# Ledger of designs, part 32: designed miniproteins, single chains, continued (4)

Each design is a single chain, and the fold is of that chain. pLDDT is the mean over its residues in the fold that is shown.

## One batch from the design tools (miniprotein)

Design m13158
Fold by ESMFold2-Fast:
Structure m13158 (fold): chain A 58 residues (1-58)
Amino acid sequence: GRLARAVRDFESSNPEQLNLKKGEKVEVLREYPDGFVLARSLVTGKEGLVPRSVLEEL
């Protein structure tokens, strides 16, 4: 997958979504047309959905 970085903290109570800290690196696994991305944190190894606007491609 492609590498990206969180441009801000992202916090969600939804278990399908991935919580990220600003600067956290992720691998982009899937992109969806609704503006969400399935990503894996390279810090925690957890996977989940995150808004594309939270990520900056590396």
Scores: mean pLDDT 85

Design m13159
Fold by ESMFold2-Fast:
Structure m13159 (fold): chain A 70 residues (1-70)
Amino acid sequence: DIAEALANADAFRARAIATALAAGAPEELARELADLVLEALRALAAGDEAARAAALARIRALVAEWQAAK
């Protein structure tokens, strides 16, 4: 399914944004999270463990910042 997500990156990104919005994230954050999830999937597909770890760390940081701002 990673290959399908990457082949349909725009559709995957749109779905990820919709999921984040449904969870209550503001639209700007939803877009940033969707882009980072896609980046993590690209890194996973490429076998780039460092890039994947960095993307996941940024996702965690953004979610924590958002929760703190609530």
Scores: mean pLDDT 79

Design m13160
Fold by ESMFold2-Fast:
Structure m13160 (fold): chain A 73 residues (1-73)
Amino acid sequence: SLEAEIYNGLGKIYLALGMYEKAIEYFEKALELDPNLAEAWHNLGEAYRKLGKDELAEEYFAKARELDPDYVE
């Protein structure tokens, strides 16, 4: 949905600013609205990786790849 894409976009802005916890909040909002948004799963993984949560990040990267095989790294 458009709303999910807007929340994903806000998450990407916070991720770029190094505000990882805020980025996670918005990616989770996006996925609540659209759980098939592979980009949001991948971005959630990146945010957790930045916080040193590598195992959790890999789970989210796997979700993104399941939905869209182009999301590998």
Scores: mean pLDDT 87

Design m13161
Fold by ESMFold2-Fast:
Structure m13161 (fold): chain A 120 residues (1-120)
Amino acid sequence: SIKLTESGGGTVAEGGSLTLTWKVSGVDFSKSSLSWWRQAPGESLEAVASIVGGDGGRVVAYSVAGRASPSQDVAKSTAYLDISNAKVEDTAVYYGAVKPLDDPSAPAAYGEGTQLTVAA
């Protein structure tokens, strides 16, 4: 019932900038935890950033600190991850994830993933 529609992936040059966008349906966005995850070739799934509970705190993984900025528009049920000064190691499939906070038994829902490629 929860669906994430992801966009904003593609190929960028090293040092470039882009915004990953995902829109959520089927959940109360203000009562959900939002997170971004990535999986680089040959690596495990890695947390990138999160926002908890609409106006909740934001967390950014230190591997992308100063280069990644999560934000949200609760009224539009849309989340954004701005990536600046892209590095080759940012090359990965990026996933949006939503966890309803008003139902602890509900599993997190993941998007289909969007590819980001940073040219080496």
Scores: mean pLDDT 82

Design m13162
Fold by ESMFold2-Fast:
Structure m13162 (fold): chain A 93 residues (1-93)
Amino acid sequence: MSTEEILEKIEEKMAEAVRALEAGDFEAAVAHLEEVIELLKQNPAATEEDIKTMERALEALREAAAAGDQLGAEIALSFAVMNVEILKQKAKK
């Protein structure tokens, strides 16, 4: 799978995570973000720091989910979305 194909799959899974969270499905949102991190580990453009940053976002999302904190979960997922966009921008250079 090419770097571009991996990033396309990451974008699809991130959209699924956002949709799940909008529906109040914290469990599905966490699962989709976990899939994004596994795809990032397969991407040669992703650094160890990029992966650690996404793992921190996942930890924050899990904590918010455990507390039933919709706003906290939205903030954590927005941080993850931002980091995916930065990675996409790096891949275009």
Scores: mean pLDDT 82

Design m13163
Fold by ESMFold2-Fast:
Structure m13163 (fold): chain A 60 residues (1-60)
Amino acid sequence: MPEFLYSVSRVVKNALIERGVDEKRAEEVGQKFIEEATKQGLNETEALRLAGRLFREALA
């Protein structure tokens, strides 16, 4: 797994936990991010856009 995607996934997971999202759900969001970014072959800018979208959806 690219170092970049792993780092972004960890940041998203930790940020969700700090915002009161359940730890298991935050981990699922982080895993979903890695799976979708890898499956779609996203570049860094596109991956960050996806991370922001998944983060906002998890808080809704």
Scores: mean pLDDT 83

Design m13164
Fold by ESMFold2-Fast:
Structure m13164 (fold): chain A 82 residues (1-82)
Amino acid sequence: DEAARMSKAAQEIALNAQKEEDERDKRFDLRVDWTAEGQQIKDNLAFAKEQGLDLDKLKQEIEDNYHESLARYTALKAEAEA
């Protein structure tokens, strides 16, 4: 059944995407001091996902300039919620 194979493929894609996201988060945790800012970064990424924003772009900007990116995305979140 093609529909059953497509459903299984979709589940495997979702599971692999979740594993890749978990792996990226672990690598992020090793690079960034999560003690004060990490949770705020994670909250901003979760908000961006809900709003349909480009998560890969956000993660890359955070990695490259995480203090500046954190401030910028926190401000964008505040504007979107206002």
Scores: mean pLDDT 62

Design m13165
Fold by ESMFold2-Fast:
Structure m13165 (fold): chain A 74 residues (1-74)
Amino acid sequence: MKEELEREIKVGLARIYAGVANIIASKGTVEDLREAAELYRKAAEIAREAGDEEEAERFEKLAEEYEKKAKELE
C-alpha cells in the first residue's frame, strides 16, 4: 500500500511539473524555454522514480526540444 501510494503521488507530481512546463514554454522567451526544459527534466526524473518509463522518455524528449529551441534563439 505505501509503495503504491508513493508511486501514485510521484506520477501526479510529474504530471504537474509537465503541465507547468507547458504553460511556461507557451510564453516563448529564451528564459521561459530554459525553465520549461528544466521542469520537464524534473518531471522525467520523478516519472522514472515512479516506474513510468514511457512518461519519463516523453518528458525527456520535450526537455531536449525546448533546450534546443532556447539555444537556437540565442
Scores: mean pLDDT 83

Design m13166
Fold by ESMFold2-Fast:
Structure m13166 (fold): chain A 100 residues (1-100)
Amino acid sequence: DREEIERLRALGLSDVSIAAWRAVGLSEEELLELEAEVRRRNPNASPEEQRQLIADILERRGRLEAAELVRNGLSSDENLLRRAERVRAELGLPPIAPNV
């Protein structure tokens, strides 16, 4: 849901983290809990440090695949793009053009 992504951005989350969370099917409740825990542990964390903290929390909760995707960042964005392109192709839509 696009509105969910915009809400997560309003919370100060990076696009990389949001893409990773969406790819692994985390609920809005889980995402908000993760954000709160990251801010509790390090309120001054950079986006990269927030990503690593989220990955650590997910790993400790047994969400190993989700943790790996969040930790790798770019790989999660590439996987989401690939999935989106596949769906577009199946629907006969044009491929995603690079933003100019």
Scores: mean pLDDT 58

Design m13167
Fold by ESMFold2-Fast:
Structure m13167 (fold): chain A 69 residues (1-69)
Amino acid sequence: MEEELRREIEELEEQLHRLTRETAEELRKLREAILAGDPEARKRAAEITERLKRETEPLEAKIRELKAL
């Protein structure tokens, strides 16, 4: 019985990829403002990066646990 496990891993990996892609797009938009010297843009970029880390760490941990089964 591996189908449920494979499905869950695939779903988690897709979610991880979506979060990473969406975050990269947000950061790309902020890069122009950061280069222009906007300190608020730097602060927003740091918040976005920390949000990504918080959201991706549990997904990565779960993927590792499932793959170790």
Scores: mean pLDDT 80

Design m13168
Fold by ESMFold2-Fast:
Structure m13168 (fold): chain A 81 residues (1-81)
Amino acid sequence: MAEEHIVKAIIYARKGDVETAIKHLQEALKEATGPAREALEKAIDYLKQGKVEQAINYARAALYYLRGDTEKAEEYLKKAE
């Protein structure tokens, strides 16, 4: 389930386990489309750059897009930029 993988990715990213966080985001990408997919791709890119807080905000945006909460998703996109 994409949502579960995003939640685990945020937890592992906060612990500094970037490699495990990226693996969970890659699993979420298999199920995500549209804006959620774009946010997950950004989250992976920023984690690879060591920008953990930006990556977490993109992952949160993806989570809210998957839940149909576009307003919350856009709030987290603004925090990531």
Scores: mean pLDDT 87

Design m13169
Fold by ESMFold2-Fast:
Structure m13169 (fold): chain A 98 residues (1-98)
Amino acid sequence: SAEEATRAAFAVGSKTNDPELIKAFEEASKKAREAGHTDLANAFDIGARAAKNSTSKVSPEVVEKAIRLVKEAGDALEKGDFETAIKKLQEARDVVMA
């Protein structure tokens, strides 16, 4: 659901103040919006905002994994695969919360 995606994106952003993660969320939001999924685009925008406001930074390895998963979520939405997009965001949350 969009609510699950929003909670996951917020958790990912809140753990990591990283410019590349912010960019990944902004690109995923654009792909979601172009695919007609405004609720999921808003979830990615919330992730980007949380990352900008975060005072936390996880390890570089965790940041790289989170960035990849957020990009994969955006790519899934571009193909209309919402289940995979939500799963990738939840995987990103699990990586940063470990």
Scores: mean pLDDT 86

Design m13170
Fold by ESMFold2-Fast:
Structure m13170 (fold): chain A 97 residues (1-97)
Amino acid sequence: PFRLSVEELQHRVEIYQKLLEIYKKLLNGEISPEEAAEEIRKLAETESRTDEEKALLLGLADIILQESTEESLKKEIEELEELLARAPEAIQRAQNL
C-alpha cells in the first residue's frame, strides 16, 4: 500500500513516533489534554511537509480536546504501535525498489 519514497516513509515514521510519545504521556497522566493538543499543534507547524499533513495533525489535536477517553487513547496507541512495527519492513521494501 505504500507508494511513498524512502524519505517520505522515514518522515511519516518520525511523525508517528512523536504522536505515540504524546499519546502515551497523556494516557499516563503526565500531561493534560490541553498540553497534548499544544504539542500536536507544534508538531503540525514545525514538522508538516504538506497542507494535508498539517490539517490531519491539527484535526488530531482537536479530537484530543473534544473526545479523548482512556479507551480511545489506548486504541490509537495500539494502532500507531502496529504501524511503527511494520515501518522497518516497508522502508526496506521501498529502498529495494
Scores: mean pLDDT 77

Design m13171
Fold by ESMFold2-Fast:
Structure m13171 (fold): chain A 56 residues (1-56)
Amino acid sequence: MSKEELEKEVKEGMGLIAAGVARTTAANESPEEQEAWLEEVEKRDPELAERIREAL
């Protein structure tokens, strides 16, 4: 619950402010790691995961 709220607040802000940074970070990380992370987020909140994907 608290993690879900924090992630929503951070990711929403990050999506607006640091969308470019997120893209650079994703390119440096393995796509498998990124996928695993997004799947975990989707398990908690699918809408949040979709917003994160758009920011990346």
Scores: mean pLDDT 57

Design m13172
Fold by ESMFold2-Fast:
Structure m13172 (fold): chain A 55 residues (1-55)
Amino acid sequence: DELAKQILELLDQRYELQDQIARAEEEGAPQEKIEELRARLEEVLAQIQALLKQM
């Protein structure tokens, strides 16, 4: 199922971004870097929501 594959791929990206944000916060990365990662996470979440509406 192509739709399910796309959703699973986006869920994987979501977890990767959450991990990257957690690591950046632990390392004391600049807030600008953390905000960039959060913006990317929001984009992935929006894509997941759009695909779920098709189910």
Scores: mean pLDDT 83

Design m13173
Fold by ESMFold2-Fast:
Structure m13173 (fold): chain A 59 residues (1-59)
Amino acid sequence: MSREELAQRMAEREIEELVKKGLDPEFAEETKQRANELIKQGKDDEVRKLLEEAESKIK
């Protein structure tokens, strides 16, 4: 398993947890796609920022 595959699985799991907390499923899918693109580019910091922004939309 590559580092990218592991990071993608972790991001998908985090997004799934956010959906359980009230994140819009459609927005969650968009966030997942963007996270996967950022992971492919090696932008781990941007992935973290993206997940924090997604969590902020629940409130």
Scores: mean pLDDT 79

Design m13174
Fold by ESMFold2-Fast:
Structure m13174 (fold): chain A 67 residues (1-67)
Amino acid sequence: GSVAEHFRAAAEALEKGDVETAIDHLSRALELLGVSPEDARKGARNFIAQGPDVAAERARSGAELAA
C-alpha cells in the first residue's frame, strides 16, 4: 500500500490496542520513505513508546500529510 494507507492502518490498529499490527504498518510506511527494515522497526517502536493514543493521533496526521 501507500505511505498514507500504512499510517492510517497503523492508527486503526493502535485504536484497537493491536500494537504488533501497528508496528508492522508503521515499519512498512518508513520503508516506503527509504528507511532500512531494521531502522524502520526501531522507529516504529519508538513512535509507539509515546503512548497508544498519542501515537494513533500522530499516525492519522502522518496519513493526511502523506496523501
Scores: mean pLDDT 83

Design m13175
Fold by ESMFold2-Fast:
Structure m13175 (fold): chain A 90 residues (1-90)
Amino acid sequence: SKEQEEAVEILEEAARLLEEAGLTPLAESLRLLAERIRKETDLEKIKEDVENAIDFLRRLADYFEKQGDEALAARVRELLERLERVLEKL
């Protein structure tokens, strides 16, 4: 679906952001999640994976804020908001 494709694009963008920040293992984890969502045909499983991604991005934004990286925290929060909008349409 369009929403499924949008979720994958948001996660790929988040992975790129993490890679730029030097967090390559976390970037790889998000890419694997994006690939799983891309291949999934069960809507319930897609929703679960998107919800798990939302939870991960919330924790990540809090982490960057705590580290004093307001720019990275803001970028993650923007991706989080976009992903939450995708979930509402699934």
Scores: mean pLDDT 87

Design m13176
Fold by ESMFold2-Fast:
Structure m13176 (fold): chain A 61 residues (1-61)
Amino acid sequence: SPLAALLAALDTDGSGRITVEDLMRVLGLSKEEAEAVMKEFSETGTGGGLDIAALARAAQA
């Protein structure tokens, strides 16, 4: 899906997790904006980074 492709592009290190650095590099966000996005998606139950599989499941469920 387009969403899965976008999430994969955000994972610049191939770890299966999205970090503040990934958001800043791929989307051109400021650190503050990237941290706000991370905080929003922390409801998926992740604290140190965002799990792409968990995000994709949450967005589609």
Scores: mean pLDDT 65

Design m13177
Fold by ESMFold2-Fast:
Structure m13177 (fold): chain A 106 residues (1-106)
Amino acid sequence: DKEIEELLKELEKLLSQPVTDENIERLGELLGLLVNLVIEEVGLNDEEFKNLVNEAVELLLELWREGKISPEEALELVKRLLELVRNKDIEGIEELIEELRERLEA
C-alpha cells in the first residue's frame, strides 16, 4: 500500500527528531493513522482486538517519549505491530505488549 509506505517514511523521519510535546502528538497521530488503515484493510471489527492494538500504540509512544528505544527499533516494532494486525494475530499482539511493558520497566 503506497499510503502506508509514505506514512512509514514520515514516521522514520519523526522518530529521528527530538522528543517534544509536538512530536509526541504527531507520532501518536501517525501511529493511529497507520493502525487504522490496516484495521480497515482487513475489516477488523473486534473491539477487544482494537483495544489491544491501542495499548501497543500507547506503549510504543511511551517508550519513545522516555528514550528507551532507538528510532530503528521503534520503526521495526511499528512494522511488527502492523503485520500482527494484518494477520489478526491476537496472541502475537499480547506478546508484543508484554515485551514493550518489560522495556518500559527496565
Scores: mean pLDDT 85

Design m13178
Fold by ESMFold2-Fast:
Structure m13178 (fold): chain A 114 residues (1-114)
Amino acid sequence: SLQERRDALFAALQEAVKKIREAIKNKDVDGIIKTLKELFQKARELLPPDDREVARALADAVFHIMREAKKNLSEEEAKKVIDEAYKNMVELFRELGLPEIAEEVKKRYEELKK
């Protein structure tokens, strides 16, 4: 059902956030990127059609992770994480037919660079 897909995606997101926080603490950049890619793959499979609310919630969680990376990693490491997360989010939302959310992500990415 749509609710089961939503619940599964939120569970995957909670697990990904937990793993990424541990990876940030350990400065494991490759672990962060791997977990983000796995999360985006789950989002491709589980995001309900036209669910802009869940899509925005996913974007909010990823931007929270990007801000934590910026604060806790070196400038070079943070840039690698942030650029990969941004690229994957834009590709995901474009593939899912949510171009307005991809544009919202682009605007938020520009604000994060400041």
Scores: mean pLDDT 87

Design m13179
Fold by ESMFold2-Fast:
Structure m13179 (fold): chain A 69 residues (1-69)
Amino acid sequence: MSEEELRRLAAEVFAIAGSTPVDEAVKKAAERLGISEETARALLAAFPDIMAGKPLSETPEGERLLELL
C-alpha cells in the first residue's frame, strides 16, 4: 500500500468515525472500506501520526497497523 493510499484510507475511517462511538465507527468503516475491524481500529488510532507524516515503524500504533497490513 502506498503512503498516499494509506493517508486516504485513514482519512476515510476518521470521517466515518465523526461523533460515533469508536466500536460502531470501526464496524461501519470496516464494512464500507472492505477492511477488517482490527485494521479499521488501528487506522483510527494511528490517524494523527499518519496525517503528520510520521513513519509507521516509529510509533506503537503504526507498528500495530503494519502488522495488520
Scores: mean pLDDT 75

Design m13180
Fold by ESMFold2-Fast:
Structure m13180 (fold): chain A 67 residues (1-67)
Amino acid sequence: MVTVPEEKAEEFAKEVKELAARHGATAEVRIEGSEVTVEVHLAPDATPEQVEALAAGLQELVEKYKA
């Protein structure tokens, strides 16, 4: 769960979904006002390196959008 300003929550959700898709994953994003829940479904054969790359990208998005 991440706190993101409500105004930025939709942009954050869009970028998270795009990031996940680029790494062969699917992301479910739930927005409740300023609270955003992100659930990432990894490919069955994802390597640790792919997981780390996706996690790093998600951390960058969280830092960019967090309240």
Scores: mean pLDDT 75

Design m13181
Fold by ESMFold2-Fast:
Structure m13181 (fold): chain A 99 residues (1-99)
Amino acid sequence: LSEKEEAIAAVSLAIIGLTVALNAARKQGDEEDAKVLEEARDEVSKIGNEIEKSTDPEKIKELLRKAAEILRQAADRVSNPETAKLLRTLAENLEKFAE
């Protein structure tokens, strides 16, 4: 895969992970975690759209680092430790593609 295709795949995986965690939080009535996860998903989705439209490899790497930072900030804000671990793992994956 091209670096851009790998970046898109990594961001898509992050969006899927955020959506799964968000749905779990909503089902359990965890309104605070649900709000954090919804905000993070919306921000990461916007970044994914920007990557799709970019042809600049350096800008794509900057956007991947920005998405990883959003996930790390969300991990620090959520109360569920399994959700926090998932978000940090997704952030590490994005950071790998930003090298």
Scores: mean pLDDT 89

Design m13182
Fold by ESMFold2-Fast:
Structure m13182 (fold): chain A 76 residues (1-76)
Amino acid sequence: MPSPREVMEERVAEAVAELEAHPDWSEEELRAKMMRYAEELAREGEELGLSPAEVGVALKELADRTAALIARRRAA
């Protein structure tokens, strides 16, 4: 069975993959969608019994990976 941490890591990967699948989305749309995923991740992490600090790690990963995606699109 995957650990709560592994479930959160998979959710972050799924969220980033969805953002990457939409090259038509603006930076503003990517940030707005990322914020919605962040809200969902925070709720799911709480339901899985993770601490706010553990949830914060997943939220930081989502934000960092979204920022990297935006930077890559700007460089292209």
Scores: mean pLDDT 83

Design m13183
Fold by ESMFold2-Fast:
Structure m13183 (fold): chain A 68 residues (1-68)
Amino acid sequence: MTYFRITIDPATFDQQYAQIQTMASSFGGSITAIDRATNTITVQVPSSNADAFYAGLRAMPGITVQRI
């Protein structure tokens, strides 16, 4: 598994969260942690799908992505 830490703009958190959850599911992954105090979520995907998932995340406005 590959893990991503995603920081989301507070103004769009609910919409971006829903989109990320849908994308993660499409790549065989899931959201593993949520921290509303910092507006960050942790997502896991199969390592074989990590690059494709990351490319999808980079297309989204209002988020910052770190591979961990």
Scores: mean pLDDT 84

Design m13184
Fold by ESMFold2-Fast:
Structure m13184 (fold): chain A 77 residues (1-77)
Amino acid sequence: SDRTAALLALAERAREVVEEAEELLRRGEPPEEVLKRAEEQARRLREEGERLGLPDLGEGTAEAVVERARELVREAE
């Protein structure tokens, strides 16, 4: 796969993780559990970045996802 395809795949997965967190919070799932789930999925994004040869991008994407999930949790509380 070329570098552009890898970047788009990571971005798409990150978007899905954030959208899932929003849906779970809207449904009244416990904020702490939603955050833990987002953190677990962010770890997988980091691992995917490593597999794609883009560890720094994977790390940055994972951190951005966790930060956004924390913002959503604060808004829901």
Scores: mean pLDDT 84

Design m13185
Fold by ESMFold2-Fast:
Structure m13185 (fold): chain A 62 residues (1-62)
Amino acid sequence: MEEEAKKAALEAIKKNINTADADELYELAKKAVEKVLGKEVSEEEFYKILKEIAPEVEKFVE
């Protein structure tokens, strides 16, 4: 589940990075994680997921 959540967040960012601003990307990634986990995630839980995928996300933001 945690790996699936990370994958969902990364895919949401990849699909929307050229069309959404940073705030929209954050919300889209968070909703993707919540959908995979079947529950609301706290900001702290979501931030932890974002930290783990950050190296992959940085490849698209450069």
Scores: mean pLDDT 76

Design m13187
Fold by ESMFold2-Fast:
Structure m13187 (fold): chain A 100 residues (1-100)
Amino acid sequence: ISEGNKALLEGNYEKAIELYKKAIEEDPNDAVAWYNLGIAYLKAGKYEEAIEAFEKAIELDPNNAKAYYNLAEAYEKAGDLEKAKEYKEKAEEIEKKIAS
């Protein structure tokens, strides 16, 4: 995944997507790889694919408040403002719960 993270930082989102998909093929339960795939899709403007990747990341790691914030952004960019608000509120609840 280090090559995927480098591609993501360099703005090569297509390469990042390819590398994270390969990581997921090897370990489909890698919550971090699913989260990073979501980020790469979001930055590439592939909002529906970003939603699917973040939903899988949350399924595997339900305490990842950042994944809920990014899922909310993906829904906002896709035009679903109601879902965006719902997931942003869930992110804030998780963040407060973890900080406790």
Scores: mean pLDDT 85

Design m13188
Fold by ESMFold2-Fast:
Structure m13188 (fold): chain A 57 residues (1-57)
Amino acid sequence: ANKEKNEEIFKKLKEALIKLGVSEEKAEKIAKLFVEDKTDELSEEEKELLAKAMDLI
């Protein structure tokens, strides 16, 4: 994907995760792994948080 688009998605996901009560550090990790297509590195709990954040975007 385009770098600019990935940067925007990262920012939106991080903000959505923080709104869900996720810590800034954890939100950054989840958003970064998602834009890098490394979601397999996420725990089951982190994948659930990612799904909820995606619904908020």
Scores: mean pLDDT 80

Design m13189
Fold by ESMFold2-Fast:
Structure m13189 (fold): chain A 85 residues (1-85)
Amino acid sequence: KEELAKRALELLAEAGGVALREIKDEKKRLQILKQIGEAIQALLEGDFEKAAEYAEKAAKLAREAGADKAAELAEEAAKLAREAG
């Protein structure tokens, strides 16, 4: 569980970094970063279900913004968060 949560956190941080570099639309970028931040906060609180939900929202928004790598990282983080719970 701890290893899964740690990896999910790492993937969310990577997704945020990719979103900062690749997403040119400031409003979309901030919205995606907000979802990633909520997912990270939920992981730190041990709320793995909420973490997965926020990570999935971030992934969907990233995909819609054309940031496929950020979406893939967030999707993997969501899967690991569910496995941790």
Scores: mean pLDDT 86

Design m13190
Fold by ESMFold2-Fast:
Structure m13190 (fold): chain A 72 residues (1-72)
Amino acid sequence: MYVPLPADPEQRRRVAERLIEEGKKTGSPQLYAAAGQLYYSLGDDEKARELAEEALKLDPNNKLAKELLEKI
């Protein structure tokens, strides 16, 4: 019923973890927001919230992070 690519939950989690590591190294709010969106899609609302808050600390105008916090 669903397309498994790129929908594997384990792959999404690995991608999100890599985005967090890159976000820490580069200071990119977009990478934190993208990782948060992936965790939200996996049902991990707590981690999605933490990542959205980190993105907003780096860039208070980050639209993706604001939208994530509204959904949680």
Scores: mean pLDDT 79

Design m13191
Fold by ESMFold2-Fast:
Structure m13191 (fold): chain A 80 residues (1-80)
Amino acid sequence: VEAAIEANRAGYLALADEAEALGHREAAELLRRAAELAAEAARALAAGDFERAERLGREAERLVEEAREAALEALRRLLA
């Protein structure tokens, strides 16, 4: 479980770097925030706080969804 959370964190950071390279700075910031929450979830899990770990994990997933929306909104504005 901790390894899976760390893999998600690494994935979010990789996506953030790509988003920033493409000029999607808002999406990149949300993805970096998601990576930080994934790291906090891993620490909560290691401490035995399963409720906190689950909550932080869900919040990280929510930020990934918001990053996608921000990138799509920026693309929509560019195409308009």
Scores: mean pLDDT 77

Design m13192
Fold by ESMFold2-Fast:
Structure m13192 (fold): chain A 63 residues (1-63)
Amino acid sequence: KKEELIKKAERYIKAARGYLDLVRPDEAIEWANKAIELYKEAGVDIPDEVKEILKRAEEVKRS
């Protein structure tokens, strides 16, 4: 069910943003990757926000 997968992915993105705000980049990456799998399963484009979260989390890890 496409809509349910998208809603679940959106909740995972919210979790990833929350972990990024807490300076927990490893957890942010985990939740963002889980959201990516749900978007792929739903057959929809991955939101740019997911890519931004992953990029920012990697930057935090290297800082």
Scores: mean pLDDT 84

Design m13193
Fold by ESMFold2-Fast:
Structure m13193 (fold): chain A 68 residues (1-68)
Amino acid sequence: SKVPISKITELIGEILRLIGEILDLELELEKLKKEGTLTEEEEKKIKKEIEELKKKLEEKMEELRSLE
């Protein structure tokens, strides 16, 4: 392998951080829905942020896959 283990470890770390951020936003969205405080505007904002993070996650996962 021409890729140092440190680069693989860094990418895994980034992937785990993105998963954590996505989970945090999904839990926030669920909490707001249960509390009945979620506005249509806030729901759209949170969903947009989740989709942007999911896109970044897919890009990082594809980068990791391309190293092998």
Scores: mean pLDDT 83

